# Designed miniproteins, single chains, continued (3), part 51

Each design is a single chain, and the fold is of that chain. pLDDT is the mean over its residues in the fold that is shown.

## One batch from the design tools (miniprotein)

Design m9751
Fold by ESMFold2-Fast:
Structure m9751 (fold): chain A 80 residues (1-80)
Amino acid sequence: MPPSPIERLVETMTRFDELMRQLSEEQRQQLIDELEKKFQQLKDDLNWNSDTASDEQEQQVTEKLLQIMEEMVKKAEELV
């Protein structure tokens, strides 16, 4: 069965944490700053659609978060 979006997100976050362990403090701060910027953009998008939040829309948000985290993992892998 396919893993749920939340399960994929948790696994991706765990992988990101492991990669961050191998990075310098400066590289970690750069990735955190980039992640914060991406989350802020996502929050702005969510505020536009917040009044119609259904379970399906919450799933779409989780999928967007997963995409952001997968991009961050890829960037971290390039730095290691």
Scores: mean pLDDT 75

Design m9752
Fold by ESMFold2-Fast:
Structure m9752 (fold): chain A 94 residues (1-94)
Amino acid sequence: SLLEKLREKALELARAVDKSPNLQDSETAVLLTSLFLQLVAAEIFPEDRLEHLRGALETARKLLEYAESKGDTDVAQKARELIETLEEAIRELE
């Protein structure tokens, strides 16, 4: 399912962040925490799923921009993959 694919991509992103020497900071922790809370909310609250997925998309875009600013190409790539999956999920729900 698209939700399972989103979970997989989010975990791949979290794993890339954990390996990053450049992203062990509070900004990354806040963005990653917000992203996971939004994804959990989308799973638990089906009535508001589209709103939570749109929120997750905006958070993922911010994390991508931040990772690129720090020169972390692996985290940036995983963020792009999650963004593509979020855009796909949002389209399927419209």
Scores: mean pLDDT 88

Design m9753
Fold by ESMFold2-Fast:
Structure m9753 (fold): chain A 100 residues (1-100)
Amino acid sequence: APSDEERAAALLEALIALQEQLDLLRNSKLSFDEKKEITLETLERLIARIEPVDPETAARLRELLKRVQAAKSEEELIAILREAMETFSRRATALLRRIR
Protein backbone atom coordinates (compact mmCIF):
# COMPACT_ATOMS: atom_id res chain seq x y z
CA ALA A 1 0.00 0.00 0.00
CA PRO A 2 1.21 3.60 -0.56
CA SER A 3 2.77 5.40 2.43
CA ASP A 4 1.10 8.26 4.30
CA GLU A 5 3.75 10.54 2.77
CA GLU A 6 2.83 9.41 -0.77
CA ARG A 7 -0.89 9.83 0.00
CA ALA A 8 -0.27 13.30 1.48
CA ALA A 9 1.73 14.30 -1.62
CA ALA A 10 -1.07 13.09 -3.93
CA LEU A 11 -3.70 14.94 -1.88
CA LEU A 12 -1.65 18.17 -1.88
CA GLU A 13 -1.27 17.83 -5.68
CA ALA A 14 -5.08 17.57 -5.90
CA LEU A 15 -5.52 20.67 -3.69
CA ILE A 16 -3.06 22.69 -5.80
CA ALA A 17 -4.82 21.66 -9.03
CA LEU A 18 -8.26 22.51 -7.59
CA GLN A 19 -7.06 25.91 -6.32
CA GLU A 20 -5.54 26.74 -9.73
CA GLN A 21 -8.81 25.73 -11.41
CA LEU A 22 -10.85 27.86 -8.97
CA ASP A 23 -8.56 30.84 -9.69
CA LEU A 24 -9.04 30.25 -13.44
CA LEU A 25 -12.84 30.28 -13.02
CA ARG A 26 -12.74 33.53 -10.99
CA ASN A 27 -10.24 35.47 -13.16
CA SER A 28 -10.81 34.16 -16.69
CA LYS A 29 -13.01 35.74 -19.39
CA LEU A 30 -13.81 32.28 -20.82
CA SER A 31 -17.44 31.20 -21.34
CA PHE A 32 -19.15 28.86 -18.87
CA ASP A 33 -18.94 25.98 -21.38
CA GLU A 34 -15.17 26.54 -21.85
CA LYS A 35 -14.60 26.78 -18.07
CA LYS A 36 -16.57 23.56 -17.54
CA GLU A 37 -14.65 21.74 -20.32
CA ILE A 38 -11.25 22.79 -18.88
CA THR A 39 -12.39 21.73 -15.37
CA LEU A 40 -13.44 18.28 -16.62
CA GLU A 41 -10.11 17.78 -18.45
CA THR A 42 -8.15 18.90 -15.36
CA LEU A 43 -10.08 16.46 -13.13
CA GLU A 44 -9.60 13.55 -15.58
CA ARG A 45 -5.81 14.10 -15.63
CA LEU A 46 -5.71 14.49 -11.85
CA ILE A 47 -7.67 11.24 -11.32
CA ALA A 48 -5.23 9.36 -13.62
CA ARG A 49 -2.22 10.63 -11.62
CA ILE A 50 -3.70 10.04 -8.15
CA GLU A 51 -5.55 6.70 -8.59
CA PRO A 52 -2.40 4.49 -8.37
CA VAL A 53 -1.33 6.24 -5.11
CA ASP A 54 -4.63 7.05 -3.35
CA PRO A 55 -7.70 5.24 -4.77
CA GLU A 56 -9.93 6.83 -2.07
CA THR A 57 -9.04 10.39 -3.13
CA ALA A 58 -9.39 9.32 -6.79
CA ALA A 59 -12.92 8.01 -6.03
CA ARG A 60 -13.81 11.39 -4.47
CA LEU A 61 -12.45 13.14 -7.58
CA ARG A 62 -14.61 10.88 -9.81
CA GLU A 63 -17.70 11.96 -7.80
CA LEU A 64 -16.58 15.59 -8.20
CA LEU A 65 -16.24 15.02 -11.97
CA LYS A 66 -19.87 13.79 -12.12
CA ARG A 67 -21.03 16.88 -10.19
CA VAL A 68 -19.09 19.16 -12.57
CA GLN A 69 -20.66 17.36 -15.58
CA ALA A 70 -24.12 18.12 -14.11
CA ALA A 71 -23.34 21.81 -13.35
CA LYS A 72 -25.57 24.32 -15.18
CA SER A 73 -23.90 27.63 -14.19
CA GLU A 74 -20.51 29.14 -13.32
CA GLU A 75 -21.79 29.86 -9.79
CA GLU A 76 -22.66 26.15 -9.34
CA LEU A 77 -19.27 25.12 -10.75
CA ILE A 78 -17.41 27.44 -8.32
CA ALA A 79 -19.50 26.17 -5.38
CA ILE A 80 -18.72 22.53 -6.30
CA LEU A 81 -14.96 23.21 -6.47
CA ARG A 82 -14.98 25.19 -3.20
CA GLU A 83 -16.78 22.35 -1.37
CA ALA A 84 -14.28 19.84 -2.80
CA MET A 85 -11.32 21.96 -1.66
CA GLU A 86 -12.72 22.15 1.90
CA THR A 87 -13.07 18.33 1.94
CA PHE A 88 -9.56 17.72 0.54
CA SER A 89 -7.99 20.32 2.88
CA ARG A 90 -9.52 18.54 5.88
CA ARG A 91 -8.20 15.19 4.62
CA ALA A 92 -4.72 16.67 3.96
CA THR A 93 -4.58 18.10 7.51
CA ALA A 94 -5.45 14.68 8.97
CA LEU A 95 -2.75 12.90 6.92
CA LEU A 96 -0.10 15.54 7.72
CA ARG A 97 -0.77 15.12 11.46
CA ARG A 98 -0.15 11.35 11.09
CA ILE A 99 3.26 11.72 9.34
CA ARG A 100 4.68 14.26 11.80
Scores: mean pLDDT 82

Design m9754
Fold by ESMFold2-Fast:
Structure m9754 (fold): chain A 70 residues (1-70)
Amino acid sequence: SELEKELARLGTLIGFYNIVLGAQEFVLERLEKLGAPQEEIDRVRADIEATRAYIDELNQKKKELEEKLK
């Protein structure tokens, strides 16, 4: 089924972006500990929010496809 293949693909993408999110959160923690300029901290926080928003979008698409398989 094409829907089942797309669900598997979305699962892989969600997994990948959760790894990206973890890396971004690690960078944020390091910048905060090093007393980096607020502008640099704000940039990483904006990147984290963008990554979280995209993960939420992928999860919503996954939920919609799961409903179609019922």
Scores: mean pLDDT 89

Design m9755
Fold by ESMFold2-Fast:
Structure m9755 (fold): chain A 120 residues (1-120)
Amino acid sequence: MEKSVEELFDEALRLLDEAIQLANEVIERSTHPEIRDLLVEIQELLGKARELLRKARETGNKDYLEEAISVLREAIQLAEKALELARKHGADPETISRLQRIVDLLRKALELVEKALEKL
């Protein structure tokens, strides 16, 4: 049974909110400036993606979804880079786990947004 467009938006927004929360937790606990800077940029991109998804939901305009997909792809690339740097710097297992969870959440959010675009 396929999810409605509204259910896809709701789930994607929930995943983005969880990723933003996890990014805040890593920023507060990280001692590495490079990782913190990447996570701050990721949070800015996720905030933009969240706004674009809300606009797409309100207006039905596909352009907002296409822009959200682009922003999410950039956020995933930065999150993967942050995870690689954390592993290279010997970050604690909890930090690595949170960064991996952020990557997984963003990949799932991207999948849901792509499905929403196909239905509009």
Scores: mean pLDDT 86

Design m9756
Fold by ESMFold2-Fast:
Structure m9756 (fold): chain A 75 residues (1-75)
Amino acid sequence: KLKEYVQKAQELLRELHRAQQAGDTAAVDRIIAKLKELEEEQLKDPSLDYYVKVEVTRRADGRLLVEVYFEKKPK
């Protein structure tokens, strides 16, 4: 259910923040990939009308901009 996906997204965002603070670029990339997998998993779940989407943008200064949305699933 949506609540479980939100919890998973929060756990991944916590790990992303730690990886950023450690300067572990490889870990950052792996966590971004896991967030994308979570998005795809939600899109394939027929019980969900809405899903949690995380957008990660690398800024020119090397910092990450992380935005979290709740979007209606395409049908």
Scores: mean pLDDT 80

Design m9757
Fold by ESMFold2-Fast:
Structure m9757 (fold): chain A 75 residues (1-75)
Amino acid sequence: SMEEKAQEVLDKVIAELKERLKQATSDDEIRRAINEAFAKLFEEMDKLGFPPELKRKAMTEFSLKAQELVKEYKK
């Protein structure tokens, strides 16, 4: 389903963000990693033509997961 494809895109972007955050040594690097991951998520969702509801859901889940990752990997 399109919902499953949206989740796959989100999971891929979050996995890439997680690896970048493990290597980040400054708040600026963390901020850039999150911003670039968010931009990539938007680009992939637009490219695949997902409906607005799935885009909003993915954005919300991204924000929550990014917050948890920052808590986990911010030294």
Scores: mean pLDDT 82

Design m9758
Fold by ESMFold2-Fast:
Structure m9758 (fold): chain A 102 residues (1-102)
Amino acid sequence: TPGSLFGLSGQLSQKANDLDKEAEQLKDTDPELAKKLKEVSEKFKRTAGALFDAGVKNSASSEQVEELQKLVNKAIDAADQKNYDEALKYVDKAFQLAEQSI
């Protein structure tokens, strides 16, 4: 349903905002980590936009929605574990699948 994709979009947008705040707090003490957090945040926002657009089109299959949910959950979990390269991998895969659903 469109609601599932809008929910996933909201989850990524919220996590991106949290990462942006953390990056701002770290910019003077750990500028390399701050830069990485900003990169993850921008990719999460990009994918959130694609998920929102896929929800508006309402053309995604139930299987695609389930796969998107798994990928988004893995991306957020990886970011929570501070495994930012894994978070980027999963969110990029989610972006590609969401784009195919538009």
Scores: mean pLDDT 88

Design m9759
Fold by ESMFold2-Fast:
Structure m9759 (fold): chain A 66 residues (1-66)
Amino acid sequence: MYLLLTADVSDLPGARGSLGDRHVLSVIPEDAQGTSATAYDISRIAAEASGATPVEERLAEAPAVP
């Protein structure tokens, strides 16, 4: 199941221009990965300000250790 969130970019201190709009649309899956998906969107917006890599991409680069 998914939850759709809409927020004004001006209300987010870390949002500068990732989407280029005043509105931020996020579709959050209510699955175990829901938190990661939300963090990815927020991380992507924050990364624009700090120059960091989004959470999802860093997780993909993580080494597979058994």
Scores: mean pLDDT 41

Design m9760
Fold by ESMFold2-Fast:
Formats: sequence, structure tokens, C-alpha cells
Structure m9760 (fold): chain A 77 residues (1-77)
Amino acid sequence: SSAEQTKLVILAESTLTLIRMMQWLTKTYNEDVEKAKKQINKQLTQVQGLRSQITDPEKAAALDKEIADAQARIDAL
């Protein structure tokens, strides 16, 4: 259903927000980058799992772009 697809998107976007916060904390407080990357990648794997359940092509494409952007930011740490 459209409501179920929207719920999956909200859960994925909430986790992406957490990823952004973790990246900011890592940079701001000069934390262990390799340890942070491992923890952040676990959260990104959860987002990828939620994305796999999204069948709406527009919502799926938007999340794919956000996941790619998140991966690029992790790689830049």
C-alpha cells in the first residue's frame, strides 16, 4: 500500500539522519575514523534492507540517491 511504502521511507530517512549525526560527531570530536566507519556502515546496511522492501519506483530512486550520497560521505571520512 502507499501508506506502507511511505512508512518504510520514513524509517529509512530516520536512519540516514542518524548516519549524518554519527558522521558529524566523528569529524567534530576527532573520533577513531575506522571504528566510526564500521558502526556507520552497519546503519547503512539497515537502510539498504529497508530500501529492498520499497517497490514504488520514485521512492526507491530517491532513496538510492540518498544511500549513494551517504556512502560517498562515509568514504570521504
Scores: mean pLDDT 85

Design m9761
Fold by ESMFold2-Fast:
Structure m9761 (fold): chain A 93 residues (1-93)
Amino acid sequence: MKVKVAINDQLVEGEKEGNKVTTTVKSGSIKKGDVFPIAIVGEKYDPNTVKATVNGVPLEFVKSTTRGNLQTFYFKAPRDIKAGDKITIEYKK
């Protein structure tokens, strides 16, 4: 199932399969140590179960915020993240 994913300042398409969403970074440059937002539009998740990776490398969870139907997760980048990198988000409801 296709879902919309907001990553930093870009909106991209993601693929949802069960409790996993995978998307490709479209543009921009997130540097190692930057804290950046990820949101999956239209879904809410248990923040204690959320984990994310960039090309299989774990992202450090910092915090989540919720406004209406938009839940945003903030992660610290373990390395530079660039266009073409694959971000995978796994969660439970």
Scores: mean pLDDT 77

Design m9762
Fold by ESMFold2-Fast:
Structure m9762 (fold): chain A 83 residues (1-83)
Amino acid sequence: MTPEVAIANGRITIEQLRGLLPSLSPEERERAERLIEELERAVRDLERGVPGATQRLWDAIVDAEAFILEVAVKRAIERERKE
């Protein structure tokens, strides 16, 4: 992965998390905000040429994608339970 591709993916993931914020519980929102902060920090570190920043950003993207999947699954289960 090139730094440019990692930065682009990181920014897309931040936007996905931001799009979820209005539909999250307070606990999920706190976790999403921490993931956004980690992603923004990793993007800045990579833009500044910090050693290992590409791997750190990719790890943060993976963590954020896992959270997005968890939220999607929880929302599906809650809707099934409600109906």
Scores: mean pLDDT 80

Design m9763
Fold by ESMFold2-Fast:
Structure m9763 (fold): chain A 67 residues (1-67)
Amino acid sequence: FDESDILLVLGGAYISRGEALEAKDPSEEAKKLAEELKKLGEQLIAKSQQMRDAEELSRQLQRLLAS
């Protein structure tokens, strides 16, 4: 496990919790909290993807320099 893997798993967990909250509690307060949880989860997944994209770009640059 690296940092990007941890962020991906954590992000998915937050989204899942938000979805479960929306399904069980129809109150406006629960809906707002569920939306905040899903937004946080999406941000964590996006950060994981950005880290992976940056690593790939670095690898491509190293290949060009090695050629």
Scores: mean pLDDT 79

Design m9764
Fold by ESMFold2-Fast:
Structure m9764 (fold): chain A 84 residues (1-84)
Amino acid sequence: DLEKILEEIRELLERAVEALPEEYREEARQLGDKFIEALRNRDYKTAFENLAKLAEIARKAGSEEALELIQEADKLFREYMKKS
């Protein structure tokens, strides 16, 4: 079920945003929203670009927790692409 995978990705990205310092949260939330929208549109290039930018924010912020959550979202993203 693609919608179930998408919802699991959304929850992981919300947790990743909350694991970031406050100054990064708005930008990270916007990138997460763009990623989800790109996935719904099967625009996998745009989805990958936004997820990569989100991972760079987590690295810049020094949040290992956020980075690990984003990496789990990437695994589900790959599963979503295979099933869509």
Scores: mean pLDDT 87

Design m9765
Fold by ESMFold2-Fast:
Structure m9765 (fold): chain A 79 residues (1-79)
Amino acid sequence: GDVEKLIEEAAKKYNLNEEQKKELRELAEAFLRSDAPIESFLVAAGMPLSEIERLLAEIKGSEIERFIEMMAKWLASRK
C-alpha cells in the first residue's frame, strides 16, 4: 500500500537497518489506528519536543507522510 512505499522510501533515504524499518512500520500502523495528535504520538515514541517542533516546521505533506519521515530520521539518529 501507499504506507509501505513511504516506509521503503524513508528507510532508503535515512539508511535504516531491517530492525529500524520494522519499528517504523509498527509505529506507522499504530499512528494510523490512533486519533492522537502527531506531536503526542512522536513524544510517546521517544522524540524530544524540540526535534518535533523543528521537523514539523520543515517537513510538508500529509500527517502520515510527516510522521514516517520524522520517525525514520529520529530512528537513524539513535545510533
Scores: mean pLDDT 80

Design m9766
Fold by ESMFold2-Fast:
Formats: sequence, C-alpha cells, structure tokens
Structure m9766 (fold): chain A 71 residues (1-71)
Amino acid sequence: SIEDVRQRIDALLEESRRKAREMIRNMQRTIEENNYDREVILKEVGRVLREIGDMWGEILTLKSQLRRLES
C-alpha cells in the first residue's frame, strides 16, 4: 500500500541518519585515541558510505513506486 511504502521510506531515512551519526561518533572516538591510523578510518568511512548509498538506492526505488501508486 501507499502507507507501507511511505513507512519504509521513513524507516530508511532514519537508519541512514543513524549510520551517519554513528560514523561521526566512531571517527571522533578514534581521533581521540593517540596515533590513529588514517587509512583504517578512511576504509571504515568508505564502508559506511557504501551502506548509506545502498539505502538511498532503495529509497529512490520506493519513491518511484510511490509516484506510480499516486498516479
């Protein structure tokens, strides 16, 4: 239903925000540790950004479905 699609979009938006906040917190924690490894941080950031990208791909698909249902 239209309601189910909207709820899924909202859930994905909340999860993407949660992952972004978690990434920032983890980066801050790692920087506060003496002698942090830049390459390790960049690898973890890349992983999280790919996960967020996948979620945004699903959001775009769901938004396309929503437009068709509202047409």
Scores: mean pLDDT 80

Design m9767
Fold by ESMFold2-Fast:
Structure m9767 (fold): chain A 59 residues (1-59)
Amino acid sequence: MAELEVGEKGTLRNKVSGAEYDYEVLEIDGEEVVKFTNKETGGEVMVSKETAEKYAEKI
């Protein structure tokens, strides 16, 4: 299980697809969110911290 803290940056792998993402943990309006940038496509997505920790592993 990947434990994430606000201000943390690194690289995570999606446990299902194997895709690698650069991540940054942010706090927006009192809610912890994780911004992922796909390392192959440059596509960005933001998800809740709980969702990120459930589906990703640290490399």
Scores: mean pLDDT 73

Design m9768
Fold by ESMFold2-Fast:
Structure m9768 (fold): chain A 80 residues (1-80)
Amino acid sequence: SIDDLVDQVVAVVQQAQAQGLSRDQLKAQLSKVLKSYGLSDFDTEVVVHVALRALDRGLSPAQLRRVLRTVLAQLAQQKA
């Protein structure tokens, strides 16, 4: 589900920050998770970009969840 994917992305981001992972390592982990959920290369790139930009802006986990839900819902509608 979208909620499961959103929660997994947020968890990966939080774990990466706690472990001090580089931006490139975080990108690699996010891409792997998103592709495992069946996202296209394009959709994966969009979601990774949104997540990294949210981190650059200092968004809370709750704010990141809201942004990701909106983006994933929009991407799903584009394929209908």
Scores: mean pLDDT 84

Design m9769
Fold by ESMFold2-Fast:
Structure m9769 (fold): chain A 80 residues (1-80)
Amino acid sequence: SSQSQALLDELLQRLREIKKEAVENNWSEDEFLEKARQVRAETKAQMDNANIDPIDKAKIDFVYLAEVTDGLVALRQKKK
């Protein structure tokens, strides 16, 4: 749905911004994960308030996990 796409786009934008800031400022993995979890919690609340399809929820969760994983890899590579 257009609502699911909007939530996905917002989540993706916010996670990429957080990843960039974390890498540039040498955040700890814990600081990065805490910021990512806050954004996910807000997105989840919006999905729960709307009747978002379970498949779309799974797609949004997949993007979250992929972006968080990428951010952790980038943080670890920066320290080499």
Scores: mean pLDDT 83

Design m9770
Fold by ESMFold2-Fast:
Structure m9770 (fold): chain A 81 residues (1-81)
Amino acid sequence: SIDEAKEKIIEVLEEYYPSLSEKSQEVLEKGIEELKKAKSFEEIENILKRLYLELLAAGTPEELVIEIFTKIGEILKETKK
């Protein structure tokens, strides 16, 4: 379900929050707020695509962003069934 996807994705993002720079944390906080308001899987995916680019632009290490979004991709694959 969409609510299960949102909950699990936010949980992953919150897990990585302490590992991020202050600038990356601000980007993540905004992304979490947008995810809470999302009403469809299309909205979730659009928010996540933007968040991916914004985290990279904020100087988050590419390897860490890939790790986070790999976990998110697994959640989306399971929750869309």
Scores: mean pLDDT 86

Design m9771
Fold by ESMFold2-Fast:
Structure m9771 (fold): chain A 90 residues (1-90)
Amino acid sequence: SKDSKILAIEIANLLHAAALGFESEADREKALAELKEYIEQSVKDMLKLGATYEEVADVMQRMADIVEKTNPEIAQYLRELAEKLREKAR
C-alpha cells in the first residue's frame, strides 16, 4: 500500500543516516544489529496491518536499493528477506 511505501522511505532515511554517522567499527556493528531487529519488527507490523507478503517484499527491495551505496551488508540482508517473503506468497 502507499502507507507501507511511506514507512519504507522513513526507515530507509533512518538506515542511511545511521550508516553515515559511525566513527568506529564497534559502533557500526552494534547499529547494524539494532537495524536488523528493527527491520524484522517492521515486517511483522506491516503484515499485522494487512499488507501482503508481496507488498512487504517490495518495500524491503526498495529499502535495499536506497541503502546499497552506504551499507551493502544491510542491502544484501534486505534482499534475502524479500526473497523469503516472496516464497511465502507462492
Scores: mean pLDDT 72

Design m9772
Fold by ESMFold2-Fast:
Structure m9772 (fold): chain A 95 residues (1-95)
Amino acid sequence: SLLEKIQKLIKELLSETDKEKIKKILKELVELAKKGGVEEQRLALEGISEYGEKASKEQLPDILKAAKEIMKHLPEDIELISFAIGVILKIIGEM
């Protein structure tokens, strides 16, 4: 399932230390989130938020870009949009 693919990518993202591999995982996570619905988009944003908490300052722009790209493709779901805004503000606060 699409959710299982997103869960696998989040697990890989949280254990990855190579900057270029992290960028590739973030890009794949965004593309899968765009392809999915509310549940897939929420899970991807949760994973990005969790990774953002441990990321170096140099990685934060790529993480912010991923979160913003997912937000551009959200349905008109107030709770999901509110969650995405919270994730973006949290990432900006770490910069």
Scores: mean pLDDT 82

Design m9773
Fold by ESMFold2-Fast:
Structure m9773 (fold): chain A 72 residues (1-72)
Amino acid sequence: SDAGLARAYLAAGYNAAESGNLEKAKEYFELARELAEKSPKKDELLAEIDRVKEQVENELRKRKEEEERLRR
């Protein structure tokens, strides 16, 4: 189903971001959004995608701050 595929790409995007592959994470989040927009659960899936993207952004910000501390 489009909802199932959207969630699969969302999970793949999260895993890519956790592994430091931000380019792949962006690609997977875009695919998840496209599939979510085709789903009867569009609003629910888009909210889920936005929540996961915010979580990733917060985690990456913390990692950047730690890396900057280690380089100084």
Scores: mean pLDDT 80

Design m9774
Fold by ESMFold2-Fast:
Structure m9774 (fold): chain A 92 residues (1-92)
Amino acid sequence: GTPVVKIVYHLSGASEAEAEAIRDAAAATPGVLSATIEATPDGFTLTVTYAMPSLEEAEAVTARLQSEIGKTYVDEETGISLTLVSAEVLVA
């Protein structure tokens, strides 16, 4: 099957319209297969899937992302925060 990396972020401080704009920007990124948002009580969950050229590359990218789980990135202009929740390899 095609190797895919699934990445989950938590967005806080965003409106629904801002979360949708972030989703659409993610979906427009080269290599992205899908980007979805789901409302939570304290923000939104952004899920992004990336097509990878090989299983080895998918595993390497996932390992790097896993080292950053719990890191929060704040957009200083908007105040929107993005926290990496999980990263995993899927075989479609």
Scores: mean pLDDT 84

Design m9775
Fold by ESMFold2-Fast:
Structure m9775 (fold): chain A 93 residues (1-93)
Amino acid sequence: NLELELKSLLHELHEALLAGDKARALEVLEKIAKILNMEEEEVEELRRLIEAGDGVGLFLKLAKIFKKKNLEEIAKIAEKYAELERQRREEEK
C-alpha cells in the first residue's frame, strides 16, 4: 500500500526533524526517493534542506514532488507538516 507507506515515512521524517536526528531524516528521505524514483537533483536539494534544518522548505518541496506524481492526498499531508514547521519556527522567536 503505497499511500500508507508514504504517510508512515512522512511521519517518521517529521519525528526525526523534531529530534534533530539528521542521519535518521536522511535515511527516511532515501526510502521516499526510491519509492518515488526521484531525480538525483531533487534528492540532493532535499538532503541540503535537511542538513540546513529547513523543515518548511523540505516538506513544501516534497509536496511539489508528490503533486507531480499525482499523489494529491500525500501532498496535502506534506503541506500540513510544512505548516507545523512554520509554527514551530515562530515559537522559537
Scores: mean pLDDT 85

Design m9776
Fold by ESMFold2-Fast:
Structure m9776 (fold): chain A 90 residues (1-90)
Amino acid sequence: SAAQEEAREIYAKLNAKLSEIMAIMRETYPDAKVQEIRLKTAQAMSEVEERIRAGDLDAARKTVEEFAEWLKKEFPEIDELVEEMLKIVE
């Protein structure tokens, strides 16, 4: 559907923003912490992709919002980048 195609374009933009966030994390944190962040990021994005494929766009947005809330809580230094990520899914 057109809505699913639009959601996939948004997913691609989310991946680009997360790559930017991960670049900063790799410079800021030890390897062990970066691997933990990578695992949580991969889990969240896998769930988002599965929900988009199922046509559940509301659940996909909720997954992004919940992941963003975790990032803001754990890493206040990237709050601006997380806000930019949230604007992508509005």
Scores: mean pLDDT 83

Design m9777
Fold by ESMFold2-Fast:
Structure m9777 (fold): chain A 68 residues (1-68)
Amino acid sequence: SAAEAEARMKELLAEAVAAHADLPEEEQQRFERQLLGLYNEAAELSKTQPAEEVIARFEAGLRELEAA
C-alpha cells in the first residue's frame, strides 16, 4: 500500500539524515534537498506502483546519493 511505502521511506529518510548530521551545514542542506527530491518522486510513484517497487527505487536512489 501507499501508506506502507510512505512509512518505510520516512524511516529510511530519518536514518539517512541522522547518518549525515556530522557534515558541514551547507553539505547537510544540499543532501537534504536531494533526499527530499527522491522522496517526493517516490511518493508520487506510490500512487500507481506496488509498495515493494517504490521502496526498492527509493533505496537505489538513496544509495546513489550517498555514494556521490
Scores: mean pLDDT 80

Design m9778
Fold by ESMFold2-Fast:
Structure m9778 (fold): chain A 68 residues (1-68)
Amino acid sequence: GPLTPEEREAVRELLRTLGVSDEMIDKIVAAVDAGASRETIKALLREAGIPDEVAEQVADVLSRLAAR
């Protein structure tokens, strides 16, 4: 299901720490809220400049949050 306010804030903080732009953070959070697949989330993270290995781990966490 969609992220809680607390989960949304935690995700935004994590992505900022990884150097993701606010524009890409908004896109990634919207995709997670919409229940996007792990593959879609990973692709957005790579587009945002996150290394593949980190994108794999972050996409796994975010897709599991979306699947609740």
Scores: mean pLDDT 83

Design m9779
Fold by ESMFold2-Fast:
Structure m9779 (fold): chain A 56 residues (1-56)
Amino acid sequence: MRITVELPSTGSKSLDVARGEGVALRLMVDLDAKKVTILKEEVVGDKVILEIELVK
């Protein structure tokens, strides 16, 4: 299953990456998935676009 998530950018790449990883991990737990993979992270203006693949 692939999910696209839009998050507000913090202005810091390291914080944006850490937050994206936290969102991916939470989605894995909440959806009872066995594995999560971040396929894509893009900063577009004031937003971070995160594409995640979940495997059950």
Scores: mean pLDDT 80

Design m9780
Fold by ESMFold2-Fast:
Structure m9780 (fold): chain A 64 residues (1-64)
Amino acid sequence: SLEELLATSSPIGQKALKYAMENSDDPLAMFEKIEREMKRLAALEPSLIDDPERLMEEAIKRAS
């Protein structure tokens, strides 16, 4: 599920959090923005859930 993908214990959640920590003065706000974009993109294109790396990369591009 998306919730499992976004968990900070998951590889995808850890990568998103690392990006936020390295690229923002407010890592929590950046992480929340990435989570919102991932949920938005997954709703528009559900097939992206099957490619969580791509889903995360697209969310990061739009969060930045």
Scores: mean pLDDT 77

Design m9781
Fold by ESMFold2-Fast:
Structure m9781 (fold): chain A 77 residues (1-77)
Amino acid sequence: SQEVQQILEQIKKDFEKNKPETITLTEPTSEDGNQKLKQLVEGLKKMGFEVVDEKGGGTPLGFSGPNKDNIVVLKKV
């Protein structure tokens, strides 16, 4: 999607500018959020990043609680 491509370009620009040790992706625990996260992770893997940590959210959209989001941490190889 165009949104995923825009996010990937923004991450690429941030990485070039700030040289962070890791990149953290956070998306809601939902079908749309899960699909978007998968597309972002695949895009970053093609750019030479690898997943170093991941944790699942446990709550639906709009519910306030611990781990409401899926979180994936990546590092440049």
Scores: mean pLDDT 72

Design m9782
Fold by ESMFold2-Fast:
Structure m9782 (fold): chain A 90 residues (1-90)
Amino acid sequence: MDEAIQEIKKLIEEARKAVEAGDEVKANTYIQKAFSVAYEAARKLKNKDIALKALEAQREVSRLMAEGKPVEEVLDEAIKKLNEIIKEMK
């Protein structure tokens, strides 16, 4: 569990660095990886509520990406949702 939380935080840091470097594709890739890690962690916990929350959060963030929202706005929304999921996993 702690390992999954640490990996999610690391992926958020990598996404932030990619945004700062202007690498939108890399930033979006790290954001998607962070949600994947969150979903797999929730699934291992057999917590259906957290797993569904992670899927809905990923879907909403993917919608923002598809609508062409600025990568900074996509990152901010992703960080907010991932932090909420992390709090529920502790």
Scores: mean pLDDT 83

Design m9783
Fold by ESMFold2-Fast:
Structure m9783 (fold): chain A 91 residues (1-91)
Amino acid sequence: DARAALEAAAAKAMELLEKTIEIAKEVGDERIIREAEGLKSGLETLMEKALAGNEDSQKAGLAGAERITEEAEKLKKEAEEKLKKKKEEEE
């Protein structure tokens, strides 16, 4: 089911992006916040278009959501590393 796969991938990407924004706000990294917010907006637009379309649109949306998930995971890892360094410098 292309729709179910798309919705699951988008939910994972959104969760990662929201966690990334939370960590980046604690770090004070405006670049990571901006990039994560941009990916979140892109994911919302992608989901609206894919869900309004046919199965081919949903398959294309799934590929896009998977790319956003990969970028979100990279940003989350970067934010977590920066938070770790900040806490190490304060201790």
Scores: mean pLDDT 83

Design m9784
Fold by ESMFold2-Fast:
Structure m9784 (fold): chain A 87 residues (1-87)
Amino acid sequence: DKRIEELGREAEELVRELRERLSPEEAERVLEAVDTLVAAELGADLPEEKVREAREILEELRKRDPEAAELAERLGELVKEGILLSR
């Protein structure tokens, strides 16, 4: 419970930083890409093209803004850990 709450607060802070750093449209695309990749890693049955597009979004972000990409990768790790701990 306490750890899940802490992960949630850290995730909210990372989302806030991404939204401050990126345009609203870019932030939405990056956050959706993170969600897609986490879901795929946890066994969700998603279209291969959707997973590939999510991967490409994060790879392009890493080349353009490595710091924003690091925030997105960290967010994915925290979300994945939170989901696994809630099961």
Scores: mean pLDDT 82

Design m9785
Fold by ESMFold2-Fast:
Structure m9785 (fold): chain A 55 residues (1-55)
Amino acid sequence: SPALAAALDAAIDAVLERHRAFLEKEGVSQEDIDKELEHLRAFLERLRAQRLAAA
């Protein structure tokens, strides 16, 4: 479903934005933030793919 895919994309972006803001507040370096968000994005995109395949 295109609507489900769009909703999952929006949810992933919201999670990543919130996590970035948290890490910035904690004083984590920009390089470490970028690496952590890259790993988190890859994990969430894998879950998204599984959810779309199951739907």
Scores: mean pLDDT 86

